# Designed miniproteins, single chains, continued (5), part 37

Each design is a single chain, and the fold is of that chain. pLDDT is the mean over its residues in the fold that is shown.

## One batch from the design tools (miniprotein)

Design m17343
Fold by ESMFold2-Fast:
Structure m17343 (fold): chain A 64 residues (1-64)
Amino acid sequence: MTMEELERKLEEYEREAREAERRGDLKSALEYDILAAMYRMQIAIEKLIERREEEERRRRELEL
């Protein structure tokens, strides 16, 4: 899944949580908030992987 898709899903779930809160549907709001948190973590993990891959590539260019 692309970073753009992850960010889009995060935004969608945050919006859904807000709408559920407005309706007084606290259970749905909580469920969407949990999903949003999961996508935030996935985005953070993907960014960490990209950073590690760049470090490895740079190391290979500079290795003895």
Scores: mean pLDDT 79

Design m17344
Fold by ESMFold2-Fast:
Structure m17344 (fold): chain A 56 residues (1-56)
Amino acid sequence: SAEREELLKEIGEILRAIGEALEHALTGEEPDTSGLSEEAKKLLEESIKTFKEALS
């Protein structure tokens, strides 16, 4: 169904945003934000801050 496909896409974007944020915090590599929604990009930025704070 459309609702299931949208949910899976949203979960995928969330996991990708968190993964990119963690990789950036650990390696300093620029995160790939292509194809992320505005909500996922905000999560990415918030996650980067959280991971850097936790790693300091």
Scores: mean pLDDT 80

Design m17345
Fold by ESMFold2-Fast:
Structure m17345 (fold): chain A 68 residues (1-68)
Amino acid sequence: MDEEKAEQAVEEAVNRAKELASTLPLDELIRYAAQLVLEKTKDLPEDLRNQAVVRVAKKAIEIYDEAK
C-alpha cells in the first residue's frame, strides 16, 4: 500500500527529527527529514513522495517551534 508506505516514512522521519530538534537549526532539520523521507519513498509515485516531503517539513517546523 503506497499511502501506508509514505505514512510510515513520514512517521520515521518525524521521530528522528524530534531527537534532533534541540540541536539542529530549522533548515538542517527540514533538510534531514526531507532527505530521509525521499530515500524511504524512492519507489513510490512522485505525487506521494511530494506529499510526504511537504508533510514532514510541516511537522519539522511544528516540532522545532515547540522545542524552543
Scores: mean pLDDT 79

Design m17346
Fold by ESMFold2-Fast:
Structure m17346 (fold): chain A 125 residues (1-125)
Amino acid sequence: MYKILVVDSSPEALLRYYEELSKVEGVEVLGAMNAESAIRLFLQEQPDVAIIDAEIVGASGIELVERIRELLPDSKTVFILLGRRTLEPEVREKAEELGVVVVEKPIPFEELKKIILEALKKAKS
């Protein structure tokens, strides 16, 4: 079973991820609305893919990725960062250094779902 962690402060966004990704066989979807809950779930579940909004409660999305990597340096999780076009250049540079896939929003969910499924294939390769 593949595990996907979605970190987004919007309950509506989390519900949409559950609805769409739960239709994929062998996928378990975990949701967190803030950085603290995300770290807790990451340590307990060790997801294969983590989708993190760049703007969450408790930390920036990139700072959350850095903290998770410090706590779990051997983690093979594929990280996807969802950022607006106005995402700061220094955040984009740090994402590249950390090997994080940056996806610019707004993005149609069908396209985002394709990126997520590709990340799952990479995580299990």
Scores: mean pLDDT 82

Design m17347
Fold by ESMFold2-Fast:
Structure m17347 (fold): chain A 68 residues (1-68)
Amino acid sequence: MVTDAEVTRGIADIYLGIGKILERKGDFEGASEAYEKAATLYEQSGDTEGARWARENAKKARELAKKA
């Protein structure tokens, strides 16, 4: 049986995947939003390292959106 935290982390993984797909397509604005949602969900699930990694990717995607 999955816990609420496990379900939340699974949804975070889905948003992380969406972010990677959008980044590959050059949609850095969409990618940053997907990564931010993933980071919030990782944080809510207690996955501090996952949240940190997702926020870092969101920041990089946002910076690329501004520069490109």
Scores: mean pLDDT 81

Design m17348
Fold by ESMFold2-Fast:
Structure m17348 (fold): chain A 69 residues (1-69)
Amino acid sequence: GLKEELRKLILELIGLELQLIGLEFELERLKESGTASEEELEKLEREIEELKKEIEELKKKIKELEEKL
């Protein structure tokens, strides 16, 4: 049912948010170390931006399902 689907999406959201925290931590670590190239930093920043987009799309789906309950 919709409640079960909602729970699955919430768990997926938690997983993506944890992944985002990990990537943001890695980006900060690389910036502080000064050892990463500009290209490596830009690649990681793009990955973070794409993941944020996925999180926002998933939040929208969760909201739409909550409105159906």
Scores: mean pLDDT 84

Design m17349
Fold by ESMFold2-Fast:
Structure m17349 (fold): chain A 99 residues (1-99)
Amino acid sequence: SLTEPVVLEKGRVKIYDDLEGKNLIYDDEAELIETPDGFLEIVFKKTGKKFLISIVDSEVLSPTERRISAIVKDDEGNYYPAEIVIRDGKIEEIYLIKP
């Protein structure tokens, strides 16, 4: 286990609230942080908005692309099942599954 948060990446992350990627709700510069409890947290720089990610499963789609099934918690305390796309070791896209 980690003793303190680790910044894994700084970059651009897109969040959609539909699986088809038609409704983009977030597109901002973010820090990707691994918490001491083993969660991945995304902090968006302009808004200060935070998303906590709990990984459920992962699938390797190609040498450069992985898809993760996760539960995402927003800064208002709402939980969403989500699909996360990683390309070249970076989180690029998050798709929130809303009922």
Scores: mean pLDDT 76

Design m17350
Fold by ESMFold2-Fast:
Structure m17350 (fold): chain A 90 residues (1-90)
Amino acid sequence: PLTPEQEAIYREALERGLKLGYKPEVAEGDARVSAAVTPLAVKAGIPREAVYSPLGFEVTVAVLTELEMRGSPLVDEVRAKIREVAEELK
């Protein structure tokens, strides 16, 4: 189950992807990753604005790189959440 914060992020990311012309399944995948990763990125000190991007999985790679550069202990948790969402999308 999503928290209210994650639900809001999911909805915003889904609407953004669809407006950009993403296929529904791609927009939904991006929205699910955004909902899972954005709260952890913000907790690690990455501004919410820097996580918002229409690039889908490329945003995820950028977030992981930023967390690794900052030496954040959350990098493994973020990586695990990405794998969880990817597994559910199979």
Scores: mean pLDDT 68

Design m17351
Fold by ESMFold2-Fast:
Structure m17351 (fold): chain A 67 residues (1-67)
Amino acid sequence: MEEEIRQRIIEAALREIDEHGTEVSDAMLRRIAERAGVSMGTLYYHFPSKQALLDAVAQAREAQLAA
């Protein structure tokens, strides 16, 4: 259940980065949370910083390309 929420956030972040670039603003974080269907509190629970989110997105991208 928590892993599904984490994956939804990563997928939402991938789409937002693809559409708006890699500069993660507070506005982009709000859009990511809304697109994933979670609160900002839930987003920060899984990714406590912008860097943590970017690292997770980069790892997800690498895993998709390596598979």
Scores: mean pLDDT 76

Design m17352
Fold by ESMFold2-Fast:
Structure m17352 (fold): chain A 91 residues (1-91)
Amino acid sequence: SLEELLEQLKKDVEQLKRLAEELKKELEAGDPNAVLRLQLLLLSITGEILVIESLIKKTKDEELKKELEELKKELEELRKELEELIQEALE
């Protein structure tokens, strides 16, 4: 169902956010692999954004579109935060 799909996407977004918090802690602890892991997470976030964009274009349900747009915005904000963090770590 569309509701089950939305709930799965919400869980996927929460998992990506949780992983980002753990990788930020690894970066602060001086883990030499943390930057690479953050770069791999950015690829996962970008892939999820593309999936959500595809669903927004196909969906005619205005309430589902709003919730998908909110999830997309959350992921775009997370992506920007992680891109800035990686840039700082490489300088």
Scores: mean pLDDT 86

Design m17353
Fold by ESMFold2-Fast:
Structure m17353 (fold): chain A 66 residues (1-66)
Amino acid sequence: AEEALRRARELERLAEAVEKQGHHEVGDRLRELAEKAREMAETDPEEALRIAEEGFRLLAQLAEEE
């Protein structure tokens, strides 16, 4: 639970940074994934980590393209 929450908050911070750089659509997606991961962190930490991983994967794609 604690680790899943930490990962979700990391993704939330990255979403803010991406939005600040002008990538509003990607930032929006990352925020949605971070929020879902946060919601599931207490009930299903494994699912929360999986959702966060999807967000980090999206971020990696953005970094490669940009």
Scores: mean pLDDT 78

Design m17354
Fold by ESMFold2-Fast:
Structure m17354 (fold): chain A 66 residues (1-66)
Amino acid sequence: SAAEQEKLREEVIELTRRAVEAAARGDRETAERYLKEAEKLAQESGDEEMLKIVEGARELADALLA
């Protein structure tokens, strides 16, 4: 349903926020854990926009950890 899809999208966004916050602190392990969790949910959703959100967060986290 649209409501279930919206809830899933909000969960993905929250996980990506936590990943980026961890990356900003230099916490590579925590950032990767949250990104993998977000990616799994995005893949299970079949929603390309959610996958793009996770990809963008991964790029930002990688830049912060460089």
Scores: mean pLDDT 86

Design m17355
Fold by ESMFold2-Fast:
Structure m17355 (fold): chain A 70 residues (1-70)
Amino acid sequence: SLEEIERYVRELGEKAGLSEEAIDFALAWVRAFVKATGITDPEELKRLAEKAVEFAKALQEFFDERGIPL
């Protein structure tokens, strides 16, 4: 379910060292993508969750490099 995938995003984000703000960004991105594409396949949703966390991590690092903490 989407709820299970959102929990997976939070778990991955916490393990990756994401801030609460970065995790919220990853969740918003996953929600928006699911709404836009209609993807329901659990395996594809897990890959989406993993990519969302990677993207949020890259943004957190980008902002940290510029002195803007997330």
Scores: mean pLDDT 82

Design m17357
Fold by ESMFold2-Fast:
Structure m17357 (fold): chain A 106 residues (1-106)
Amino acid sequence: MEEVEELVKEARKLLEQAREAIANGDLPKFLELFRKIVEIFRKIAELTGDPRVRELAEQAEKILEDLENALKTYSKEDVQRLATAALDFLESLLDEVERIVREKKA
């Protein structure tokens, strides 16, 4: 459980860095950070063995795939909006992971 809590903290830190990357217009850095957060979701799913966390990890993967595909076709203005929306959704999934982890401690 301690390892899972450290992974959640790492994901939170990377999420803040991803928001900074969007603010700076650094799309390659944003995508790198987003991929790292998705990888953390996979690790938490593996460590917890919880089907709910696995479903959240799969949703995070789908957001990344949809985002990468959308960013290839959209204008620069739309890219910032899409990146922000994708990150906000990823943050909501992380909030759910953290809630599940907290329930498992009780």
Scores: mean pLDDT 84

Design m17358
Fold by ESMFold2-Fast:
Parts: structure tokens; C-alpha cells; sequence
Structure m17358 (fold): chain A 82 residues (1-82)
């Protein structure tokens, strides 16, 4: 697979995961979607997601979860581009 094809696949996988998170608020279901696409989210990022999902009624929690996801996606994209 070309680097560009890998980047497109990663982007689409994260977009689907973010849509699930937006619709359900379920970070575990979102992580399962990413896992099903072959995306391995590092354990420290999973821990942060778990902490934020515990406080889902906090209006900042969803935004914090998106921040973690975009950080993970950017790191994976950088590795493909290297």
C-alpha cells in the first residue's frame, strides 16, 4: 500500500470513530471501531479517553476526547509521512 493510501485509510478510520463518539458518547465503542480498522491506540491515550468518558456530563469531556483522537491520528500520519 502506498503512503498516501495508508494516510487515507487512517483518516477515514478516525473519521468513522469520531462519528461514533459524536453519536453515542461511548469511547469504548469508538475504540472498538478503530481496532476493527487495524488502528492501535496507545495505552496512555486509552487511559485519557477512559478518564474523560467517566465525566461525560461535563461539557468539556467530549472536546477533550476529540483532542486525544486528533493527537493520535496526527502521530500515526507523521509516522507514515516519515
Amino acid sequence: MTPLQQQVQVYQSFSQGMDVLDQTGDSQLMLQVLDSHGITVPQPDRTQMSQYSQNFNDPTSLQRMYDVLTSVMDRIMDQISS
Scores: mean pLDDT 78

Design m17359
Fold by ESMFold2-Fast:
Structure m17359 (fold): chain A 95 residues (1-95)
Amino acid sequence: MKKRKEIAKQTLESFARRAREEGDTEVAERIEQLVKEGKYDEAFDLGIEWEKKRREELNKQLEATTDPEEKRRLAVQIMAENIDIAALELAKELV
């Protein structure tokens, strides 16, 4: 349905905006390009892979830190990455 494709586009656009806000402009631009080309599966796969890599780096930082406040901050960020991965995987099923 037309609405499913629109939801998928909006999810990818929101993800690209977040990636850009976090300083990863190359990933944001690549996802935006893939969406323009109609390559939604590739755009979702790229986004999911980037979030999983970011989650892995956050987990490494969590293991290396001894500061309780920093541990809490990293745990919240890891939780956010898990939510984003789930959202991207669900939205991919809409295309």
Scores: mean pLDDT 82

Design m17360
Fold by ESMFold2-Fast:
Structure m17360 (fold): chain A 61 residues (1-61)
Amino acid sequence: SMEEEAEELLERYREAVEAGDEEAKRETAQQIGDLVERLQAEGRSELAAAILERLSEIEAE
């Protein structure tokens, strides 16, 4: 499901941030961006917003 895909991508992003892996961070961020665009196009705006909020939390620290 898109919810499971989001969870996996956010976890990979968190791992990339913690590891200082800028390449993995960029790649995963791109995949998250693509998923958010797909969700918005399908009218899943609440889930898209939740993903962006969680992404911001990971970036905070």
Scores: mean pLDDT 84

Design m17361
Fold by ESMFold2-Fast:
Structure m17361 (fold): chain A 62 residues (1-62)
Amino acid sequence: DLLKQFGLALLREDPEALDLLKELLEKDEDLRSLLPLIKQLGFDKDPEIAELLEKWKEKNPE
């Protein structure tokens, strides 16, 4: 379960958390509930994650 693995990586402050987030974004999972957490942790400041988030939002309009 990729979402659970991402949560565990965040708790461990594991650098793999960014790679897991990229995989979640590429799989077009519904991440709307996680967007505030992503912003709070500053992951959206990563250039690759910012680009993947824009692509994810285009594929997953409201």
Scores: mean pLDDT 73

Design m17362
Fold by ESMFold2-Fast:
Structure m17362 (fold): chain A 55 residues (1-55)
Amino acid sequence: SMEEKKKEYEEMIKDHRDVLEEAKKHPDDPLKQKQAEVVEEEIKRLEEGLKKLEE
């Protein structure tokens, strides 16, 4: 259902934000900083997808 898909997106966004927050604690770790960059792009795509489901 659309409600199940919305919850799935919300959970994925939350999980990705947690990864981003953890990477913020390690500014000297280039791998974590690269991961943060990728995760930011993924969050943006997930938020756009969630917005489409809410329309």
Scores: mean pLDDT 81

Design m17363
Fold by ESMFold2-Fast:
Structure m17363 (fold): chain A 69 residues (1-69)
Amino acid sequence: GKLEEELRKLILRLIGLKLRKIGLELDLERLKKEGGSEEEIEKIEKEIKEIEEEIKEIEKKIEELEKKL
């Protein structure tokens, strides 16, 4: 049904965002170890925070849809 298709799409997007976050966390660890600039570190930290906020919104939508199934 429509709700199951919407749930699947949200789960796939969630997986994609979690993978992107892991990649950015690895980049952040590398910059901190290699002596990257504070500006570059802050830029990646901000991007990670934005992804975390999007993950939280999607997880909330998934929870709301699961209650309707």
Scores: mean pLDDT 86

Design m17364
Fold by ESMFold2-Fast:
Structure m17364 (fold): chain A 65 residues (1-65)
Amino acid sequence: SMEERREKAREAILEYMKKGDAEGAVQAGQDLGLSPEEVAAIAMRLAMEGKISNEAAAAVVDASR
């Protein structure tokens, strides 16, 4: 389902950002069937929740363009 894909994308973004790999985070989201823009939106949500830094979210947004 779409909710399950978003949850898996959240987990993948968190794991890749622990490694400092913003391009890997975007690729993992796309492998789950999300657009780069959807991955960027999830990263921004994670930053708002305090799960990643604002700088990490900005790196994912930049990698998604």
Scores: mean pLDDT 82

Design m17365
Fold by ESMFold2-Fast:
Structure m17365 (fold): chain A 58 residues (1-58)
Amino acid sequence: GELEELYKELKELIKKGASDEEVQEKSIELLNLMEELGIPQEERDKWGDELTEISLSK
């Protein structure tokens, strides 16, 4: 779905070394969509943790 596509796009941007501004804009969009869809906190935390791990691995 749209949420999963945004998440994958964000992960790709982080892995490709996109600018912090670009990554931040996508992150805000993803968070807003997750809130709108009522995604459980557990799932949001899981995605956030994965993104953090990817960013820290650089």
Scores: mean pLDDT 76

Design m17366
Fold by ESMFold2-Fast:
Structure m17366 (fold): chain A 90 residues (1-90)
Amino acid sequence: SEEVLKKARELAEKLVEAVDAGDYDTAISYLNELIRLGFEHPEVRKEIAELLKEAADEIVRRHPDDLNAQTVAALLYMAAAVLEIEEERK
């Protein structure tokens, strides 16, 4: 699961970079991969949810007046919430 967490951190960083570049399609692609990893790897699901929230907070901080960036951040918060609900279903 250490390799999964490493990949998740790299994806979260690339997602923020894609938003900084205005490449929202690439950002959503990285979000989809992070969600997939969270569902496939219950052992690191909580950490992936936290990475999604941290990335969303960073996007909001960097792009306070960009509605497209704010929408991506909202999707990250929603994805984190879904993963946290799935974790509680143990």
Scores: mean pLDDT 88

Design m17367
Fold by ESMFold2-Fast:
Structure m17367 (fold): chain A 72 residues (1-72)
Amino acid sequence: KEEEARELLEKGIEAYKAGNWQEAVDYFEKAAELAEGPERARALSLLAQAYHKLGDTEKAEQAIVEAERLLG
């Protein structure tokens, strides 16, 4: 599961670099669901960046708040 979360993160980063922001969101959401602790916080931070690219500021804010809660 942790290995799967990492692979999803890598695919999301590739999609993000290619400008496929919706695809990046889908990958980062799945990675966040499978990841725990600091790895989940990382996935949520990347998810927030992808939401910002889509103009979904409220979902980006929610992802940031959840990531901050996990990190303390």
Scores: mean pLDDT 83

Design m17368
Fold by ESMFold2-Fast:
Structure m17368 (fold): chain A 99 residues (1-99)
Amino acid sequence: SEVRKEVARLVGRVLAIIGEALTIALLAKQGAPREEIERAIERLEELAKEVGGEEAAKKVRELGEEIAKTKDQEKIDELLEEIGKLATELIKKFEEELK
């Protein structure tokens, strides 16, 4: 089924994006080295670009750089909120395609 294939892809993308955002949050919370956080940010940036284009990728990069530098909880929370919005938008777009 084409629908089943599309659902699997959607679920995979949502889980990948949320997983990388949570990985960044956990690494920052644990005081991981900046280079380790930067690698997770690079992965999330690529995923965000695929879903929300250059604007989403830029937002992830800017927030990520601040998180890697400061490990600021407010910036971590802002990143998680932005990723939640992207995941929701993916689901809504898929729902529109099912009409």
Scores: mean pLDDT 82

Design m17369
Fold by ESMFold2-Fast:
Structure m17369 (fold): chain A 65 residues (1-65)
Amino acid sequence: SNPRLTDEELKEMVKKKIKELLEEGKITEEQAEKLLKHLEDTNIPLDKENAELLREIMEEVFEEL
């Protein structure tokens, strides 16, 4: 079972993972910018494709815990 994280801790881990994926060339700069913008302001909606990408990134973060 994955440990329970605060929203702030999860947000920082997800931001770190997004930056790592961008540096590895696994996502585009546009995708990274959209994801980071959504994490800073959750009132900014993600399109379905970027929402699925965020979910996948969050799953990877949870699995690494």
Scores: mean pLDDT 76

Design m17370
Fold by ESMFold2-Fast:
Structure m17370 (fold): chain A 59 residues (1-59)
Amino acid sequence: AEELARISEAVEKGDPEVRQVIREAHRRLLAGEDLDTVAREMAEKLGISVEAAREILEG
């Protein structure tokens, strides 16, 4: 819950670093990479849980 709120705030503020990580994750999904794999890597880069990363990528 707190992790999602933190990332949501960063995106709303227009944080270019956070937005770039999310953009890169979407690019990898478009290239056919597995959602679970991409979510794990994004979670590591943003310091959040894999569940939170999956929620960001799916909704």
Scores: mean pLDDT 78

Design m17371
Fold by ESMFold2-Fast:
Structure m17371 (fold): chain A 56 residues (1-56)
Amino acid sequence: AEEEAMLERIREALRLHAKQFGEPELSDEELDEKARKILEMTRGGHAASQALAAAA
C-alpha cells in the first residue's frame, strides 16, 4: 500500500517534468518501469538518488 502510493507520486512527478521540459509524454508502461527503478534506488538511500540526478 505504502509502496503503491510512492510509485503513484513518482509517476505524477515524471509526467509533470516531461511537460515542463517539452519532452514527449511517457506511456504508462514507461512510467511504471522508471518509477520502479527510482523507488528501488530511493529505498537504497540518498547516495543512489544523487547518482540518478547526476546521470540525468
Scores: mean pLDDT 70

Design m17372
Fold by ESMFold2-Fast:
Order: sequence, then C-alpha cells, then structure tokens
Structure m17372 (fold): chain A 61 residues (1-61)
Amino acid sequence: MTLEELLEEYRKILEEKGYSEEEIEKAVKGLQTLYDDLAAAHGEEAARRVLARLNEWLRKQ
C-alpha cells in the first residue's frame, strides 16, 4: 500500500466508527506527521508497515 492508500483506509475506518469530519481531518494530519517522522528515522517501507498495522488494530477496536 502507498501512503495515500493507507491514509484513505484510516479515514474510512474512523468514518465507520462515527467520528466527525473535523475529527477525521485532524487525525489524518496527525497520522501523516507520524508517517513523516517514522520515514525520516526508519525509512518509508518501515513507516508504511507501522501505519498498516495501526489501521488493522483500529479496525478490531
């Protein structure tokens, strides 16, 4: 999955859980910042794997 696909999946999960559009937008911005920090420290592939695992965990909550 690309970053764009992972952020879109995250947005859909939050929408399904009943978060507001404003809350979703703030959360997506936060996740993008987290991705940038992880990619800078550990590389883009590792950062994408962390986001994929976060989305899978969130889907189960």
Scores: mean pLDDT 84

Design m17373
Fold by ESMFold2-Fast:
Structure m17373 (fold): chain A 62 residues (1-62)
Amino acid sequence: SPESFKLLAESFGKSMTEEAARLLEEKLADVADPDARLAEVKKLAEAAGETVTKEDVERLVK
């Protein structure tokens, strides 16, 4: 869920916008593996500034 992605980003010391969380949920709709979903959030948190934005998701998640 979008809320779960926001909480995961906080666990890596980052915030995630609502727009980013919604887009990430859409892009990962077919990804059921929680470890794979966690890895994508970690990748976004490491590459983003203080806040993970929709543009970060568009750039880093295919």
Scores: mean pLDDT 81

Design m17374
Fold by ESMFold2-Fast:
Structure m17374 (fold): chain A 68 residues (1-68)
Amino acid sequence: SEKELDKELKELAEKLEELKNKGKISNEEYSELAELLKRAQQLIANGDLNEAEELLRKAKEKLEELEK
């Protein structure tokens, strides 16, 4: 649902900022993930929920790799 995707987007955005603040992410990786999340937000706004879910899944996997 849109509400569930909005919640996941916010949680991933918070994790991205935490990694940036801790110095665990490069400027290039931050920019890439920020663009991915921005695109997912646009897709949610347009009602393209399946495509948004796929982009959020990819962002989540990348963020989990960076936390290791």
Scores: mean pLDDT 84

Design m17375
Fold by ESMFold2-Fast:
Parts: sequence; C-alpha cells; structure tokens
Structure m17375 (fold): chain A 62 residues (1-62)
Amino acid sequence: AAAFAAGDVETLREIARHDPSLEKRLAAVAGLARLGDYETLREIAEHDPDPLVRAAARNLLP
C-alpha cells in the first residue's frame, strides 16, 4: 500500500516507456508489478516495441 512515494512509480513508468535499454525496461516492469501498477503493465504488454518486454509485462498481470 502506501510504503512508497509517488515518485517511485513515476520513475519506473518513465524507464519502462522511454529507456532505450531492454534490461532497464524489464527491471522497471518488475518494479511496477511489485507496486501493483497493473494499468501501466497492460499498456506495456500491448505497446512495447520488444516482444520480450511485452511478454514479461503480460506474465506479471494477475
């Protein structure tokens, strides 16, 4: 719940959407899943240019 600052989620969203590194986007996707940001995970699962990142986001959805 409220253990994390809003800035943590925004930083992870920024990395997941805009970082050129596949590895950093995968780490951001894992972080978003831990924070329960499933709306952003659904967006990435549908729209990320890399199919591996899309699959990782989909697998982390409930």
Scores: mean pLDDT 77

Design m17376
Fold by ESMFold2-Fast:
Structure m17376 (fold): chain A 56 residues (1-56)
Amino acid sequence: LAARAAELRQLAANLRAEYADPGVSTSTQDGLKAMSARAEAEARQLEAELARRLAE
């Protein structure tokens, strides 16, 4: 869980860097933003699960 959450966080960060590039088209930027949001949401869910398991 921890490794997977970290990977999703890294993916979200990479996607944010990608759509911050002024050379990226608006269509591509929208897609990258959606992917980044999904990666962050999944990381958040895994982080919450990890926190629950550590609290046990």
Scores: mean pLDDT 77

Design m17377
Fold by ESMFold2-Fast:
Structure m17377 (fold): chain A 114 residues (1-114)
Amino acid sequence: MEVRLEVSNASPEWTVDHPPGAGARYTVTFTAQLNLPPAARSTSTLSAPATAGPGETASATATVYAYDANNNLIGTVTVTVSVHADAGEVTVGITSASVSEDRVLTVTVSVEYR
């Protein structure tokens, strides 16, 4: 089963294969190098987790805001994660999204099969 991650300021969709399993929960971590000035801090807004039934796709989004040491906004990154439910239900959510001082985006995704 495939988890797809798309990032507005990075190279194309990223996919990670996971075995299907009722009641199974997986954590996927995605990293991407961003073309931004050095960030002192970041904040994020996360969508609610989404659930899809058999044959449907669940998606969750995050928006990450990067700031310099003077609290000026230096960049905005939108992340979308999607998971297709082959059988049963799937729930997907983004649990964290941040940008480091090295301009690395880190996104942690939780996927649960029911």
Scores: mean pLDDT 73

Design m17378
Fold by ESMFold2-Fast:
Structure m17378 (fold): chain A 55 residues (1-55)
Amino acid sequence: AKELIAKEALKKLKSLDKEQAIETLKLSFGLNEKEAEEFLSKSDEEQLEFLLSKL
């Protein structure tokens, strides 16, 4: 369940432009702009692990 939710969240984030993805990360996960940009610069595996840690 958590893995599926995290995978779907990542897939949705990838469908957004960079600005929309940053805003989503700020609003949904409480990241600041720098943290959101660092998240988006990570590998898919690292991004998925982060999302799983927040669920």
Scores: mean pLDDT 80

Design m17379
Fold by ESMFold2-Fast:
Structure m17379 (fold): chain A 75 residues (1-75)
Amino acid sequence: MEEVEKLQQEAEEARRAGDFETAIRHYIEAAEKALEAGDYKTAAGSLKGAALLARFGLRDEERAAELFEKAEELE
């Protein structure tokens, strides 16, 4: 749990620095760690975080849609 929260914080730090690719990667890493722990709801939340950054940071609707679909599959 704490490791997932730390990765989400690192994603926000990267976002503030304007490094949206790094921020997305950290959110995906958080989702992977949550899945390893069997926490599907937290994994879905982290993937939604990555999707929002793809949409609003990179303006990449295709990547955002893919990440949202992966999150929905876990719910």
Scores: mean pLDDT 81

Design m17380
Fold by ESMFold2-Fast:
Structure m17380 (fold): chain A 58 residues (1-58)
Amino acid sequence: SMREELRRLVAEGHQAVQDGDFEKAQEVIEELRRLGHDDAADQLQRVLDSQKAKEKAA
């Protein structure tokens, strides 16, 4: 279902951020926006931006 697809994409995006795979995380954000899940894409973008800042410091 579309709702299950959204959950899967959000989980994949968070996993990519945790793994430091920022390219994959950005691809997931773009896919979420393409599918019309702008709120989920915006939330994941904030998580990605925060993690990028931490990785530069660590």
Scores: mean pLDDT 82

